# Designed miniproteins, single chains, continued (3): the designs that were tried, part 26

Each design is a single chain, and the fold is of that chain. pLDDT is the mean over its residues in the fold that is shown.

## One batch from the design tools (miniprotein)

Design m8876
Fold by ESMFold2-Fast:
Structure m8876 (fold): chain A 73 residues (1-73)
Amino acid sequence: SMMERIRALAGEALRRALARPDPDLASLEDDVGTLLVAHDAPEEWLGEAHALAARALGVEPVGHPEPRFTVDL
């Protein structure tokens, strides 16, 4: 489903962010964008996947809506 694919991409972006010494929202957004392209996913999912990953990382997703779906990573 769309929700499961968004969660999977957000989870992989979170994993990459946690591997960095200084994870930030911009690097997280870049990772999400790269994963969307790599998996041929719609660009429209960027905001939702980024917000979900940022929430799980423990930072407030400034400039992005809360995830449209009630999901946790």
Scores: mean pLDDT 70

Design m8877
Fold by ESMFold2-Fast:
Structure m8877 (fold): chain A 87 residues (1-87)
Amino acid sequence: DVERARLAVEAARVGAETGDPAELAREIAEAIEWMRENLDKLDPEAAELYLRGLREVAEELSKSEDPEAVEEARRAIELAEEALEEL
């Protein structure tokens, strides 16, 4: 569902502003890994929208002053790009 994917991306963006950026980056990477392993079970349009949105949030987290957040965000970006190529 495209609408649910949009809402999940928005929730991640809000979390990036108020939470622990390293923890959020790890959670984004884990969500992308789960999606990559389950792409055949997902609506391709919703999956693409969610992956692109999470990649954008990870790109913002990669600008963090926290080195752990930057490292986890870079991993999340790489995983999102790999998942998008499999779609």
Scores: mean pLDDT 76

Design m8878
Fold by ESMFold2-Fast:
Structure m8878 (fold): chain A 90 residues (1-90)
Amino acid sequence: SSAVEGALALLEERRSSLSEEEYLQLRALLYFMGTPVSRFSSEDELLDFFVRELALPDRAAARALLERVSDEATRERLGARIQELLAQSV
């Protein structure tokens, strides 16, 4: 969606002000929210997509990151951070 694309572009602009871990988690959340599971024929295909898009070393790293951004408390925290960055870009 255009909203996810705009948020991804904003993260690139603010990359120098974000920790490597925060940047990775925020991008993972945006791809997780913006990518329908029905796009992929298997979990392995989904994991390979995240490995490519987030420059991760392997599927295990992608799975661990997806598990983190699937956690409700983590999603709430990261979502609030995205809203802060969006508010600062206007």
Scores: mean pLDDT 78

Design m8879
Fold by ESMFold2-Fast:
Structure m8879 (fold): chain A 65 residues (1-65)
Amino acid sequence: MKKEELLKEVKKILEKYPEIKGSIAFDGDTIYVVLDKVNEELQKKAIEDIKKVAEKYGFKFIVYL
């Protein structure tokens, strides 16, 4: 299922940025990611990587900082 694959890929991205603590939730066709403020440059990279994966699987992407 696309949701499970998306979750797995997002977890891999977050593992790459261990300084950024995040939580993930799903509602319908939308993925919600909550990120703690740690490093602006790393947050930007993580957000961009997650956005690309969400778009690949056809999900809407919302991030809270």
Scores: mean pLDDT 73

Design m8880
Fold by ESMFold2-Fast:
Structure m8880 (fold): chain A 94 residues (1-94)
Amino acid sequence: MEHERRIERLIEEARRALEDPEEARRKVEELRRATEEAVRELEKEGRELIERGKKEKDPAKSAGLMLRGIGAFVEAEVLRRRTERAIKEIEEKL
């Protein structure tokens, strides 16, 4: 996923900065901000898909839209937890 790839790159950058605690802290802040942005966009997408599903007259299409909406919320939670774990790992090494 696009958000997942961006967050993975930021995690790697923060890990590479460990020899400079000040730079590492700046990279962690960038990672936190990028994750908040990605989560917000995914939650927005999820809400829009669920609302479209509610208005869809075809039960199969409605179910598909709602499942995609749930998937967006799951992706948001996965990104949040991955970022929290990575930040904890980085901060433990500082």
Scores: mean pLDDT 84

Design m8881
Fold by ESMFold2-Fast:
Structure m8881 (fold): chain A 87 residues (1-87)
Amino acid sequence: AEELEKLKEEDPEKFESLVAKKILESLKLAREVKEKGEVPEEVVKEYEKRREEIAVVQEWLEERREEFKKFKSMEELIEYLKEKVKK
């Protein structure tokens, strides 16, 4: 998304914080979907609206793939991302 791309150039730390927030939101949603056993249509529509933002987030995740493999649980990953958000 335009805001995310602009932030990446102007303030990389704030960009990382925003990406971490979006990942935390996605993890919460994925957990809810797993518990319910179905993907709500509203979730699909939100994904489509945010496709460009999601692409940027996915690239950031790919860069940190090795770091994420070190987390033993989703809780540890969530704590790590929360720390990034606070910066």
Scores: mean pLDDT 67

Design m8882
Fold by ESMFold2-Fast:
Parts: sequence; C-alpha cells; structure tokens
Structure m8882 (fold): chain A 72 residues (1-72)
Amino acid sequence: VAAELSRVLGRPLSEEDAVLLYQGVQALPDHPLLAVELHARSLGIRASREQVERVLAIIQRHAAELEAAARA
C-alpha cells in the first residue's frame, strides 16, 4: 500500500502514513476526497485532484488490510 501511495504522490510514504490516511478517510466518511487532501497537506504535500482521487481509490482497495493495521 505505502509503495503505491508513494508512486501517486511522488514522495516516500511509510506504512504508518498509509494507516493515517485511511483513518482520516474514516473520520470524514461524507467527504473522503477532502479527508485525503487535508491529510496530504498535514504531511506537507500539495496533491492535485487526480492524485487525491488515486490515493482514495488505493485506500478503498486496501481497506481491510489498513483496518487490520490500524487496530493492531
């Protein structure tokens, strides 16, 4: 997951960053794209709309894995 997110955002992200992005989306279920944008901004990343949409798609595809990691 972290490797896919790193490719989309153009900078290295950790597994912890992936979990935090997932938790941000869970915290704002009615505004998932905004959740991704705000979290990327907190990491110092100014993501494009296309990058935000791709990040959300990756997180949703790996939701079960990220949920398990978040609860560990």
Scores: mean pLDDT 79

Design m8883
Fold by ESMFold2-Fast:
Structure m8883 (fold): chain A 78 residues (1-78)
Amino acid sequence: MNNEIASEVAQTTARKGMELPPDEEGAEEVAELARKEAEKHGATLSEEDLEKIREKFLKGDVKGVAIITANAVMESLS
């Protein structure tokens, strides 16, 4: 189901993101990870979604990164 794919992409992105430095380079890497993980499941994230993911990561909001990623994947797969 699309929600299971969205959850998997979001959880994978958030977990890998926790290993990255909490700076602008880390924010760019977590956005790129989200894009690549989504693409593996046939989903495409918009540049606006990637910007939101970067913003949440810079705030230390790992839950926000996961939520934005999951919502973007769900919208792409609908």
Scores: mean pLDDT 83

Design m8884
Fold by ESMFold2-Fast:
Structure m8884 (fold): chain A 65 residues (1-65)
Amino acid sequence: SDTDFLYALSQLGARATELVQRLNAGEISREEAVAQFRALVDALRARFPQHAALLERLLAAFIAS
């Protein structure tokens, strides 16, 4: 449902924030942060294929920042 997707999207945002904080603290590499975020996005694409285009844009934005 859209409600399930919005909840999952909010969790993705929280995970992205955590990864950026860990990257900035030097706890993980950029490659590791991108790989972990890609895995989260891929899991959400499998659950919500109707939102794949939005999820792909979020991944691209994460990589570009």
Scores: mean pLDDT 87

Design m8885
Fold by ESMFold2-Fast:
Structure m8885 (fold): chain A 85 residues (1-85)
Amino acid sequence: SQIDKLKKQLQDKDSNVRKQAIDDMVKFGKQPGMDGTDSGRSIVNQIIGMLDWVSKNDKSKKVKMYASISSGILQLIDGIGKTTR
């Protein structure tokens, strides 16, 4: 799945690849209709959870900051009060 591919990219040795994975996750979560379905909300919550994990555990300060900001943006856009974290 796209999520599994992005999860693998988040574990890449290159911080630029991990940053790109974060960008791709945000784009995936911002697709029209993601907030309108149970499956879409589940996907967005999974992405938010992954970005929260990266923001606390990544070895690069820049990647941590990028993941934190991206997670916050997705939460604001989707307006979700329910998360899987």
Scores: mean pLDDT 74

Design m8886
Fold by ESMFold2-Fast:
Structure m8886 (fold): chain A 93 residues (1-93)
Amino acid sequence: ESLALAEELGRAAEALRAAVAAGDTAAAREALERLAALGVRLADAVPGPEQQAALLEALAGMLEGLAEEVPPEVAGLARRYAEELRARAEALR
């Protein structure tokens, strides 16, 4: 299950990159929303709050990095999702 979620997360990240390269803001937004949702699901599948927090922080860092590569509208959403993931990680500590 977690391996399948990790694969879906990777595909969502690739879809986001492809949408950005194509200038497709709607597809980029959809891929970003999918990426954030899959990240939360994957973290929930990881045993232990410390491991969950570490994964959420890694995903937040990935989204922050992607925000520098996407259009401003999508960048705002990426930063917002990164903040939500960091808040979830902080709550687990």
Scores: mean pLDDT 78

Design m8887
Fold by ESMFold2-Fast:
Structure m8887 (fold): chain A 88 residues (1-88)
Amino acid sequence: MLSDEELRKVRELVEAGKTIEEIKQEVPKVYDYAVELAKIRKEARKGNPEAQKKLLDESKRWREAFAAGRADEVAAVRTIAEQILLGE
């Protein structure tokens, strides 16, 4: 998981309108996170039930983070990860 400092930095970069490549350079852990998500989604698409279950567990974690009030920073990271995944 990303640290509070990394989450804050990602938020600042997003608010400043930085590109995905600039964000990757400043916070490479965001890129690593997006790559891991892409791998899980790819395996789930192949019909791997374990990967499909992991994808559902990730969705549950996102809902819990949003309910806990830490959603703003987490949402910024998730938005970047989704943009990376959709760009592929």
Scores: mean pLDDT 69

Design m8888
Fold by ESMFold2-Fast:
Structure m8888 (fold): chain A 67 residues (1-67)
Amino acid sequence: MMLSAEEAANAALAAGLITPGTDEEQARKAAELAGKKDLDAKGVGDAMEKHGTPAAGRAAEQLAEKG
């Protein structure tokens, strides 16, 4: 993932998927981890959605949603 964790969190906020402040921070961290080259973005995203934070799922959903 090349999208900034900040952009992902902001998009999730705009879509109403997360609460300003707390959940945005979680979404930012999840997207940031997925974006790290040290961690395979697909592997991290999959693991976080299945075993980690729902914030990763929210970020992915808002990115897939048009508008």
Scores: mean pLDDT 47

Design m8889
Fold by ESMFold2-Fast:
Order: structure tokens, then sequence, then C-alpha cells
Structure m8889 (fold): chain A 91 residues (1-91)
């Protein structure tokens, strides 16, 4: 049971991150780097809020909690790298 809940949480974090990357890149291209960074910051906040609430509400095991937080860190890193690369390309 916990494994399926962990996989569902990981999937949602990845979907939020991937969508946020696409939106941040589009904002950078159309509105400039500051707009892209604002989308990235909002996405990070949404991913963190989701992860904390999901872990608490579903009562994930320590392993499940670690997997969700590891995915969160991975998606935050990807989002920060993507927005930094887009900003550099725009300069």
Amino acid sequence: MDKKLTEEGVKEVRELGDRGIAEALAATATQGPAAGQAVADRTIQEMRSFAEKYIKDKGLSERGKMEVFATLQEEEAKLRQATAAATAAAA
C-alpha cells in the first residue's frame, strides 16, 4: 500500500516540476528572465507544499518520505538549471 502512495506522490511532484519547467521557459522567452524566475519560484513553493501535505496526509513511511523529498530536490535542481540556462541564452 505505502509503495503505491509513494509512487503516486513522486509522480505528482515530477508532473508539477515538468510543467513548471515548461512554463518558466515559456515565460523567459516571452516576458524575460525575471518572469521565468517568478514562475520557477512559484513552482518550487507548490512542489514543497504538495510534498509536505502529501507525506503528512498519507502517513508515508520514512522510506516513502525520503523518496518524495529526493524527487522534490531533483525537480528543484532541474527547474533551477533550466531557468539559469534560459537566462544565459537570453543574454
Scores: mean pLDDT 83

Design m8890
Fold by ESMFold2-Fast:
Structure m8890 (fold): chain A 89 residues (1-89)
Amino acid sequence: MMEQEVQQLADQVLEAAQNNPSLSEETKKALQETIERLLSEVPYLSLVGAVLRNLLDLVQNKQLTPEMLESILRNALAVARRRLERERE
């Protein structure tokens, strides 16, 4: 996966999250911070791209209730942060 493609995915996730009124400001901030860490700390563009694609699909899922989206997204961010912890070791 190309660096430009990964950056475009990150921008799409952040735009979709900002345009989603169902997400709390705390979840939007956690999403932005996690994406920034993935882009800066993880050298594997294919892995970063896969995580970003999953986050985009979750944020754009119109079939989820606001409560389900918030819960699932927070869990996905926790999993991504656990991945970042493994890359530091």
Scores: mean pLDDT 76

Design m8891
Fold by ESMFold2-Fast:
Structure m8891 (fold): chain A 88 residues (1-88)
Amino acid sequence: SLEAAIARAAALRAAARAALRPLLKVGLDPDFYHTSKDPAVQEELAEAKKLAEELYAKYPTQLAVFLPAVDEARHGAALAALRERAAA
């Protein structure tokens, strides 16, 4: 049914958002994450970087459209470094 299709799409969007949460958190406040000396914050940043590398390697075009928080204009140097690592 249409309702089942809408519900499934909503569930997939929620799951995708949850899976990408580390990237979204860092993307919303990159200065905080990159300058923090807190080990817990550094661990979140490391998880976000690892997830970004995995996603960029598999879905570069989709990632650029789907994750505006990973904006090349704001994070160009970091994204370039991740692309180089993914290509290696």
Scores: mean pLDDT 62

Design m8892
Fold by ESMFold2-Fast:
Structure m8892 (fold): chain A 77 residues (1-77)
Amino acid sequence: SLDELIEELERIKRELRDNPSQRASLLEEAKKIVQEFNNLINEELASTKDPKKRDEILQKAREASRILREIERLAEG
């Protein structure tokens, strides 16, 4: 689910903060999770016309983007 992928991004962010020597592998893992997340968002948006559900999906997309930006900052040192 989208929520599970957001939790995985938060886990990667924590691991990157605690173990910066693993930044390259953790950043690659985060990119793969973001690809899976974007695929799920596109599928869910294609399958629903409910404005409320669409707004909820887009809110989750913004949350994932925020976490990814934080991961990228940590990976840059």
Scores: mean pLDDT 82

Design m8893
Fold by ESMFold2-Fast:
Structure m8893 (fold): chain A 100 residues (1-100)
Amino acid sequence: SSQTQQQMYQISSLITQTRNVVSSALDTVSRDLIDQFHDLSLQSMDQMQQHRLNNDLQGLSDTALQTLDQFRQLVQQTDDTLRQQVLSVIDQTIRQIQSL
């Protein structure tokens, strides 16, 4: 349905925007955390692309939420004032996807 396509677009947009925020914050921390984030991002993109191609809204939503939880866990390993702002963005994105 057109509603399903709009929801899939919104999920894809939200995860892309949140990934960019997390990436920028992690650029100021350890190389190990950056590498873990990079690997997670590539893996999640492949999984989300497969769900999009199959018009699997539930699978896309579940994968996006799992990825955001993993981003949250990585960000929690930082001691920066940016940590609180980044966690807030992740939590807001989780709520937005859950409301779709």
Scores: mean pLDDT 82

Design m8894
Fold by ESMFold2-Fast:
Structure m8894 (fold): chain A 114 residues (1-114)
Amino acid sequence: SGLETIIDFRGRTVFGAAKQRLEGLAKKHGISPEKAEEAGRKIESLLNGYNRTLVDNKLRNQIQVDEQVQNLANNIKQVLLEWGLPEEAANKFADAVELALKTQAGQAKNETAA
């Protein structure tokens, strides 16, 4: 169904993009592919929870969307830190997800207001 699309990273869903980025980060930081796949599944679960919130609670204004996106980014960061990713890398990943979701929600105009 045409549900709220969790934003594409270059024509892919954020789910698919997250998995590829986690595999790259795992290789770079010497973390096992098994742990990377587990972290990816946890992140996918968090993104699915966000989608259900959009459907069930019918988030209708930008403030509610921004709050849910911020909470999602913070939860993703926590999963990555527990997974053993360095804080800087975890922050960059969470920030990329937040930016992607805000861009889809029409927040891109706030970046280009300069």
Scores: mean pLDDT 65

Design m8895
Fold by ESMFold2-Fast:
Structure m8895 (fold): chain A 98 residues (1-98)
Amino acid sequence: MEEVKNTPEEEIEEDAKKVLEKAEELKKEAEKKNEKLLVEAVEKYKEAIEYAKKAAIAIREGKFEEAEEYLKKAEEYAEKAKELLEEYYKKLGLKPAP
């Protein structure tokens, strides 16, 4: 055990960083293809990640009510991103199921 204090915080930061990097790449590809729905979906997804980070900080500070509020906002933005992505696939004639 080299970094006891940093272990949980570093894990959260690494996860958020990887997701944000993938979102940036996806946004750049969407912009190159002039895919407005994908750009908007990525922006909503980045908002969800920001609120999730705020929730994690609030949990760490023992502010569980604030953490719950931030988590709900994160879920709301994630759902909006998903709806935009589904609309994009529908425009391409792709079925999201079965």
Scores: mean pLDDT 72

Design m8896
Fold by ESMFold2-Fast:
Structure m8896 (fold): chain A 55 residues (1-55)
Amino acid sequence: MMELDRKILERLAEELERHISDINARLQYMEFTKETLDEERQKMLDELAEEVERS
């Protein structure tokens, strides 16, 4: 590989690593949001189950 190409690839690798770190941080935030949504979903399912039980 030419010297210039090597330096370009190294810079691209550094940018990629930065993007991977950002994605990981975003996934942690999504996990928190998912927990909240799961709680709301469970509440709605419980309400529907009560209606079915009363039928």
Scores: mean pLDDT 73

Design m8897
Fold by ESMFold2-Fast:
Structure m8897 (fold): chain A 67 residues (1-67)
Amino acid sequence: SEAEGLKAIGETLKKHADKSGEEQAAAVEAVAAEHGLEVTTSVEGNTVTVTAKVGDKTATSSVKAAA
């Protein structure tokens, strides 16, 4: 489901919070592909921004990869 896919993306970001933004982006894209979700990831320094398309809606989340 869409909710499960979005939850999996959030959990993946949390699991990889200690990794580089590029590794977080790669992990999120892999999980999104498993759930058939269209996502775009952007890495700016240590911040990962994930934009997911769910039907006619677009959801964006940003996570800081490094403290």
Scores: mean pLDDT 71

Design m8898
Fold by ESMFold2-Fast:
Structure m8898 (fold): chain A 81 residues (1-81)
Amino acid sequence: SDLRDQALELARKAREMVPDDHPNAEEIRELLEKGAKKLEEGDLEGAIEYLRKAREKARDDPELQQAADNALLLAEEALKS
């Protein structure tokens, strides 16, 4: 799915945006990596779960939260298709 491929690219981009000095940096990167892995496997429900957790952990960083949310929204649209 094109939407799934786009969600995967956005999840990877969000992971690259995580600041090294963020208090939850390691956890957010791990959640985004797990979400990306689920997108690669075609497990959209699993991907959405990890992306939601990443978004929640990034709540104190509006740009990072938005990046995670963009990946989440495309994964949710892919699931509806």
Scores: mean pLDDT 86

Design m8899
Fold by ESMFold2-Fast:
Structure m8899 (fold): chain A 78 residues (1-78)
Amino acid sequence: MEELEAKLDELEALIERAKELVLRGAPRSEIEALLREADALAREIGALYQKLSAADQAAVRARLAELYAKLREVAELL
């Protein structure tokens, strides 16, 4: 759980950084590199989520869905 929460915080920071780069007109290659890092982290989060109890999954489900939606939104801006 603690490892998952830390990775969710890290993913949120990466998403916000990617949005900031898009708004500043940073090079596409720089934004794509950051999104690849976010995708790798999202895969790790997914694996950790599958190991959780049903109660713990329920507790983080809304946040996980929100972060994945935000990640897709940023990717669509490229």
Scores: mean pLDDT 83

Design m8900
Fold by ESMFold2-Fast:
Parts: C-alpha cells; structure tokens; sequence
Structure m8900 (fold): chain A 60 residues (1-60)
C-alpha cells in the first residue's frame, strides 16, 4: 500500500471510530482507533493521527 492509501484508510477508520464512540459503542470505537493508529504508524503520521483522535473524542 502507498503512503497515501495508508493515510486514507487511517482517516476512514478514525471517522468510523468517532461515529461508533458517539453511538456509545466504546469497544468498536477502541478497535477502530487502534487500527487507524497502526495504519498511521505505517504511513509515518501516528502522532498526528493520535492527536486528531484525542481532539475528536474531546469534542463528543
């Protein structure tokens, strides 16, 4: 997978995780965030993705 493909998948998983968290599905949200961070790490943007996930969760 290219860096752009990894970044796009990480962002999609982050969005799904945020949606799951807003619906109260904490387990699903946790799994999706973990997957997003793993893909972001492979793309070299793990810290950026972690900051975005934290900010989104605080905006609940």
Amino acid sequence: MSKAELEAQAEALLAEGVAAFRQGDVGKARDLFAKALELARQAGIEQEMAIRANKEMLAL
Scores: mean pLDDT 79

Design m8901
Fold by ESMFold2-Fast:
Order: sequence, then C-alpha cells, then structure tokens
Structure m8901 (fold): chain A 95 residues (1-95)
Amino acid sequence: FVEQGKLEEAAQEQVNKGRQAIKEGRLREAADHYDAAADLFEQLGELYTAGRLYYLAGKLYRSLGDLERARRRFQRAARLFLQLGDQEGAERALA
C-alpha cells in the first residue's frame, strides 16, 4: 500500500517499463506492465487512462494467444469507457 504521490510515480514507471519492453520485443512483459499501470491509474481515479492501458494490455495478450487474460482486460476497459460515456471506446474494446 502506497501514498497517492507514490502511486502516481509507480503508475508512470510501469508505463515506461511497458514502452521499453515493446521496443525490445518483450510483449508479455509489456502487457504485464501496462496491466499493472492500468490498475494503479484506476486506483488514482484516472479512469480513461486506465481503460486505454487495459485495452493495450488486452491487445498484447491476444497477440500472445493468452485469450483469457485478453478478454478480461477488454471487459475491464469497456466497463471503464462506459462509465465515462465513451460508447465507441467500449465497442472497440469488445471487438
């Protein structure tokens, strides 16, 4: 458990690690980092950023053949987008 400022730093660190993993072709590590970042941004109330990161993690898990993890992340992203009134984002996440 961490303070809000530490949560913000941890979330951004996970995003940076995910981007680095993508550059290095480490797609599972990238998906795991974006998933962790999404959880942290959701805790921070940054719901749109969290939804986008869950969607990105879902796409990466799907490309790796991890369909169950991909489906759960797409469902989480769609739920967050619907909470924000973003019907197009929700439909895209479920496609």
Scores: mean pLDDT 85

Design m8902
Fold by ESMFold2-Fast:
Structure m8902 (fold): chain A 89 residues (1-89)
Amino acid sequence: ETEKKIEELEKKIKELEKKIKENPTRELLLELIELLQELLLLKDKSLSEEEKERAKELIRRTVEHMREVELPMEELKKDVKYLKEVLKK
């Protein structure tokens, strides 16, 4: 069950990332952050090197899009920073 949930989240993240590339909105960025957080929780802190690199890339893109759309939500900035710190470990 957990494995299947991880696969579903990874697919959603990929699709959402494509949408954000085309049209970055606050709603899409919020959804991306939520999915990334759920993915990290499900993986019990154990990420493969490839998965870690992918997650870092997704977070990097999210940070770039936050700057482009001028998101005023402090919680989004905190979430991105937190996710970056977790993935750094």
Scores: mean pLDDT 65

Design m8903
Fold by ESMFold2-Fast:
Structure m8903 (fold): chain A 107 residues (1-107)
Amino acid sequence: ISESEVQQAVDYLFNKLDRNKDGVLDAGVDVEELQRSINFMLDMVGSDVRAKIDGTFGAKTLAAVQELARHAKVPLSDVNLKEGSKLYKSDLVGLSRILVKMKLVPL
């Protein structure tokens, strides 16, 4: 996977999820759409793990991303996500690597 492909995936996710176009995913509807997308991907890989669709990037959402990383064989250290009220483009680099490796984005 090239860093160019990862950056394209980051931009794709932010264009899809960043409704106010400010370069950050805030708690609420942006994070809820991210949680729905994560759950769809987990279903596709046959996992029983699900993020809670509550608009908050908390422990259950982080655990769901870590489960996707396990299926994609991406190290958890490369995910570089933390619980919080805001997600920046830099926070989605690891998730974007998962999506590129699993062919879950149209790149």
Scores: mean pLDDT 74

Design m8904
Fold by ESMFold2-Fast:
Structure m8904 (fold): chain A 99 residues (1-99)
Amino acid sequence: LAENIVKLAASKDPIDRAVAVLAASVVYTTGVEPEEVPAFRKAIPELMKIAQDEDPEVRLAAAAVLSNLARALIKAGDTSFEPVLEEAERLLAEAQRRL
């Protein structure tokens, strides 16, 4: 799941990016299964690179996915992702302002 969310967030297709954001929102609302936590942790630095993309719409999608996944990991008990959430929210606000 985590690998597919990363691929969809980086897609040039706006439908793929919308699916990535929706999937990340579902992960936040339903919680992360313990066996999936390592894969989602690995996805964070990949999404942070995508959030630096030249395409402002790709950056927006990556920031939205980062926000939801960071919130999900914090909810699962890992507060070390609080700085990631803060950065994701900053990137999300910046990307929305530049659209």
Scores: mean pLDDT 77

Design m8905
Fold by ESMFold2-Fast:
Structure m8905 (fold): chain A 80 residues (1-80)
Amino acid sequence: MKLTDESLKKLKKELEEKLATEKKEEEIIEVLKEMALLAISFGDMEKVKEYLEKLKKLDTEKGRKAVEEIEKKIEEVKKN
């Protein structure tokens, strides 16, 4: 509600529905990564934390790499 909710709402809804129905861990990791990158673009750091925790919960090598990629993106945004 504090941001441009209408523009974000549809993208968020589609990704959340895909995440809720997806059973393959690889696909879940990709969706969570994309959601986190979108959240970084909008400055929603609380949402980024939520997605990082979900990725860590999976405890997979691919999940750990996704976490590293997201953290790297956060550092890039902070630098600029």
Scores: mean pLDDT 74

Design m8906
Fold by ESMFold2-Fast:
Structure m8906 (fold): chain A 57 residues (1-57)
Amino acid sequence: SAELEKRAEEIADVLMEHRDDPVVQRVAEHDGGLTQEDLEDREKLIEKLLEILEENE
C-alpha cells in the first residue's frame, strides 16, 4: 500500500543516514535481517522493509 511504501522509505532514509553506526547495523540485522550491503542500497532496503511491514500487518 502507499502508506506502507512511505513508511518503508522513511525507515530506509533513517537507517541509511546512520548506516555506519554499529548499533544501527546490529539492530537492523537482528530485527529485520538487514545486512550492511542492504543499508547501502536504498532501493533494495526499501523493498526489504516493505516486505517486513506487510508481514506485520
Scores: mean pLDDT 77

Design m8907
Fold by ESMFold2-Fast:
Structure m8907 (fold): chain A 94 residues (1-94)
Amino acid sequence: MLSQQVYQASFAAGVAAAQSAGVTVPSSATTPQDVLDAIRQSLGDDAANILSGQLTQIGQQSAQDLQQGTPFSQVLQQSTQQGTQLGTQLQQQL
């Protein structure tokens, strides 16, 4: 259950990053890896590797926040905001 919430937060951050970077994420995407594959195809391996590292950190922070009793809705909102900022940074690399 907790792992599923962490996974959802990482996925939401990844989707937000892709959208902010102007990358289309397939509607069939359900995992952070699906988002990373979309970034890799559109922006290349370096952008995907940067996002992968950042999503791992967002996942770790989300796990800590959830364990401390932070509401999932707040964790999801924070992860989404971080994802949007990352997508802006990826777009600037082009």
Scores: mean pLDDT 81

Design m8908
Fold by ESMFold2-Fast:
Structure m8908 (fold): chain A 96 residues (1-96)
Amino acid sequence: MSAEEIAREILRYIAELAGRPEPENLSPETILEAMETAIRLAREALERGDLALASELMSRYNELFNYAVGEKLLSEEQAKELEEKLLELQELARNA
């Protein structure tokens, strides 16, 4: 499976969990929205004690983030902000 196909599967997974329609394309805006949604869903999962779902969401987030950085779809500022949000979420997971 290509990196693009993996990214599309991750976008589909996040959209399904969020109750949203599947995204039409791999635009920077679509990827950014999906990553922000994954962080929100992972935080909500941790708050419920659903460590398995939180772990899955964080894993898929990391794969999508690596794709976005590799394809230069994110600005340096956007990438840094998303990395900071992931670190905060990882700290929350350690204390859960």
Scores: mean pLDDT 81

Design m8909
Fold by ESMFold2-Fast:
Structure m8909 (fold): chain A 60 residues (1-60)
Amino acid sequence: RMVELVKEARAAGASDEEILAAVGQALQAVRQGVLNGDLQAGIDQAIQILEDLVRKARAR
């Protein structure tokens, strides 16, 4: 799912810098989920971050 969203963001015109920043935030969300004992919540937040990137790129 995350790999698909990164591909969609690139296809929508997101820059390498935007993709790198969003992936970094997504990885941090997963890490916080693990630390909080709720990996699924971390994954859901990471997916939301990448979906927001795709949405913003497509709006241009």
Scores: mean pLDDT 79

Design m8910
Fold by ESMFold2-Fast:
Structure m8910 (fold): chain A 80 residues (1-80)
Amino acid sequence: MKSLAELEEYKEKLLEELEEYAEKKNVPKEKKEQILKDFKDTAETLLKDYKEGKLSAEEVYEAFEIVYEKAKEYIELLSK
């Protein structure tokens, strides 16, 4: 099972990957900052719910993957 530390590390890894992907796709700085902020804010909310016992570690992990996939899709749309 994923621990809180593992979820925090996974969040940071996904943020780094999103920033690199947005830069590779030449997303404007303001749009990149907004995408990263939105991902971070959503991930922090999910981690808070986990800490409060409202979500399991697996639910948070799955939600991170969904949010990450949606952010990548949005970056692709901005690249066109």
Scores: mean pLDDT 83

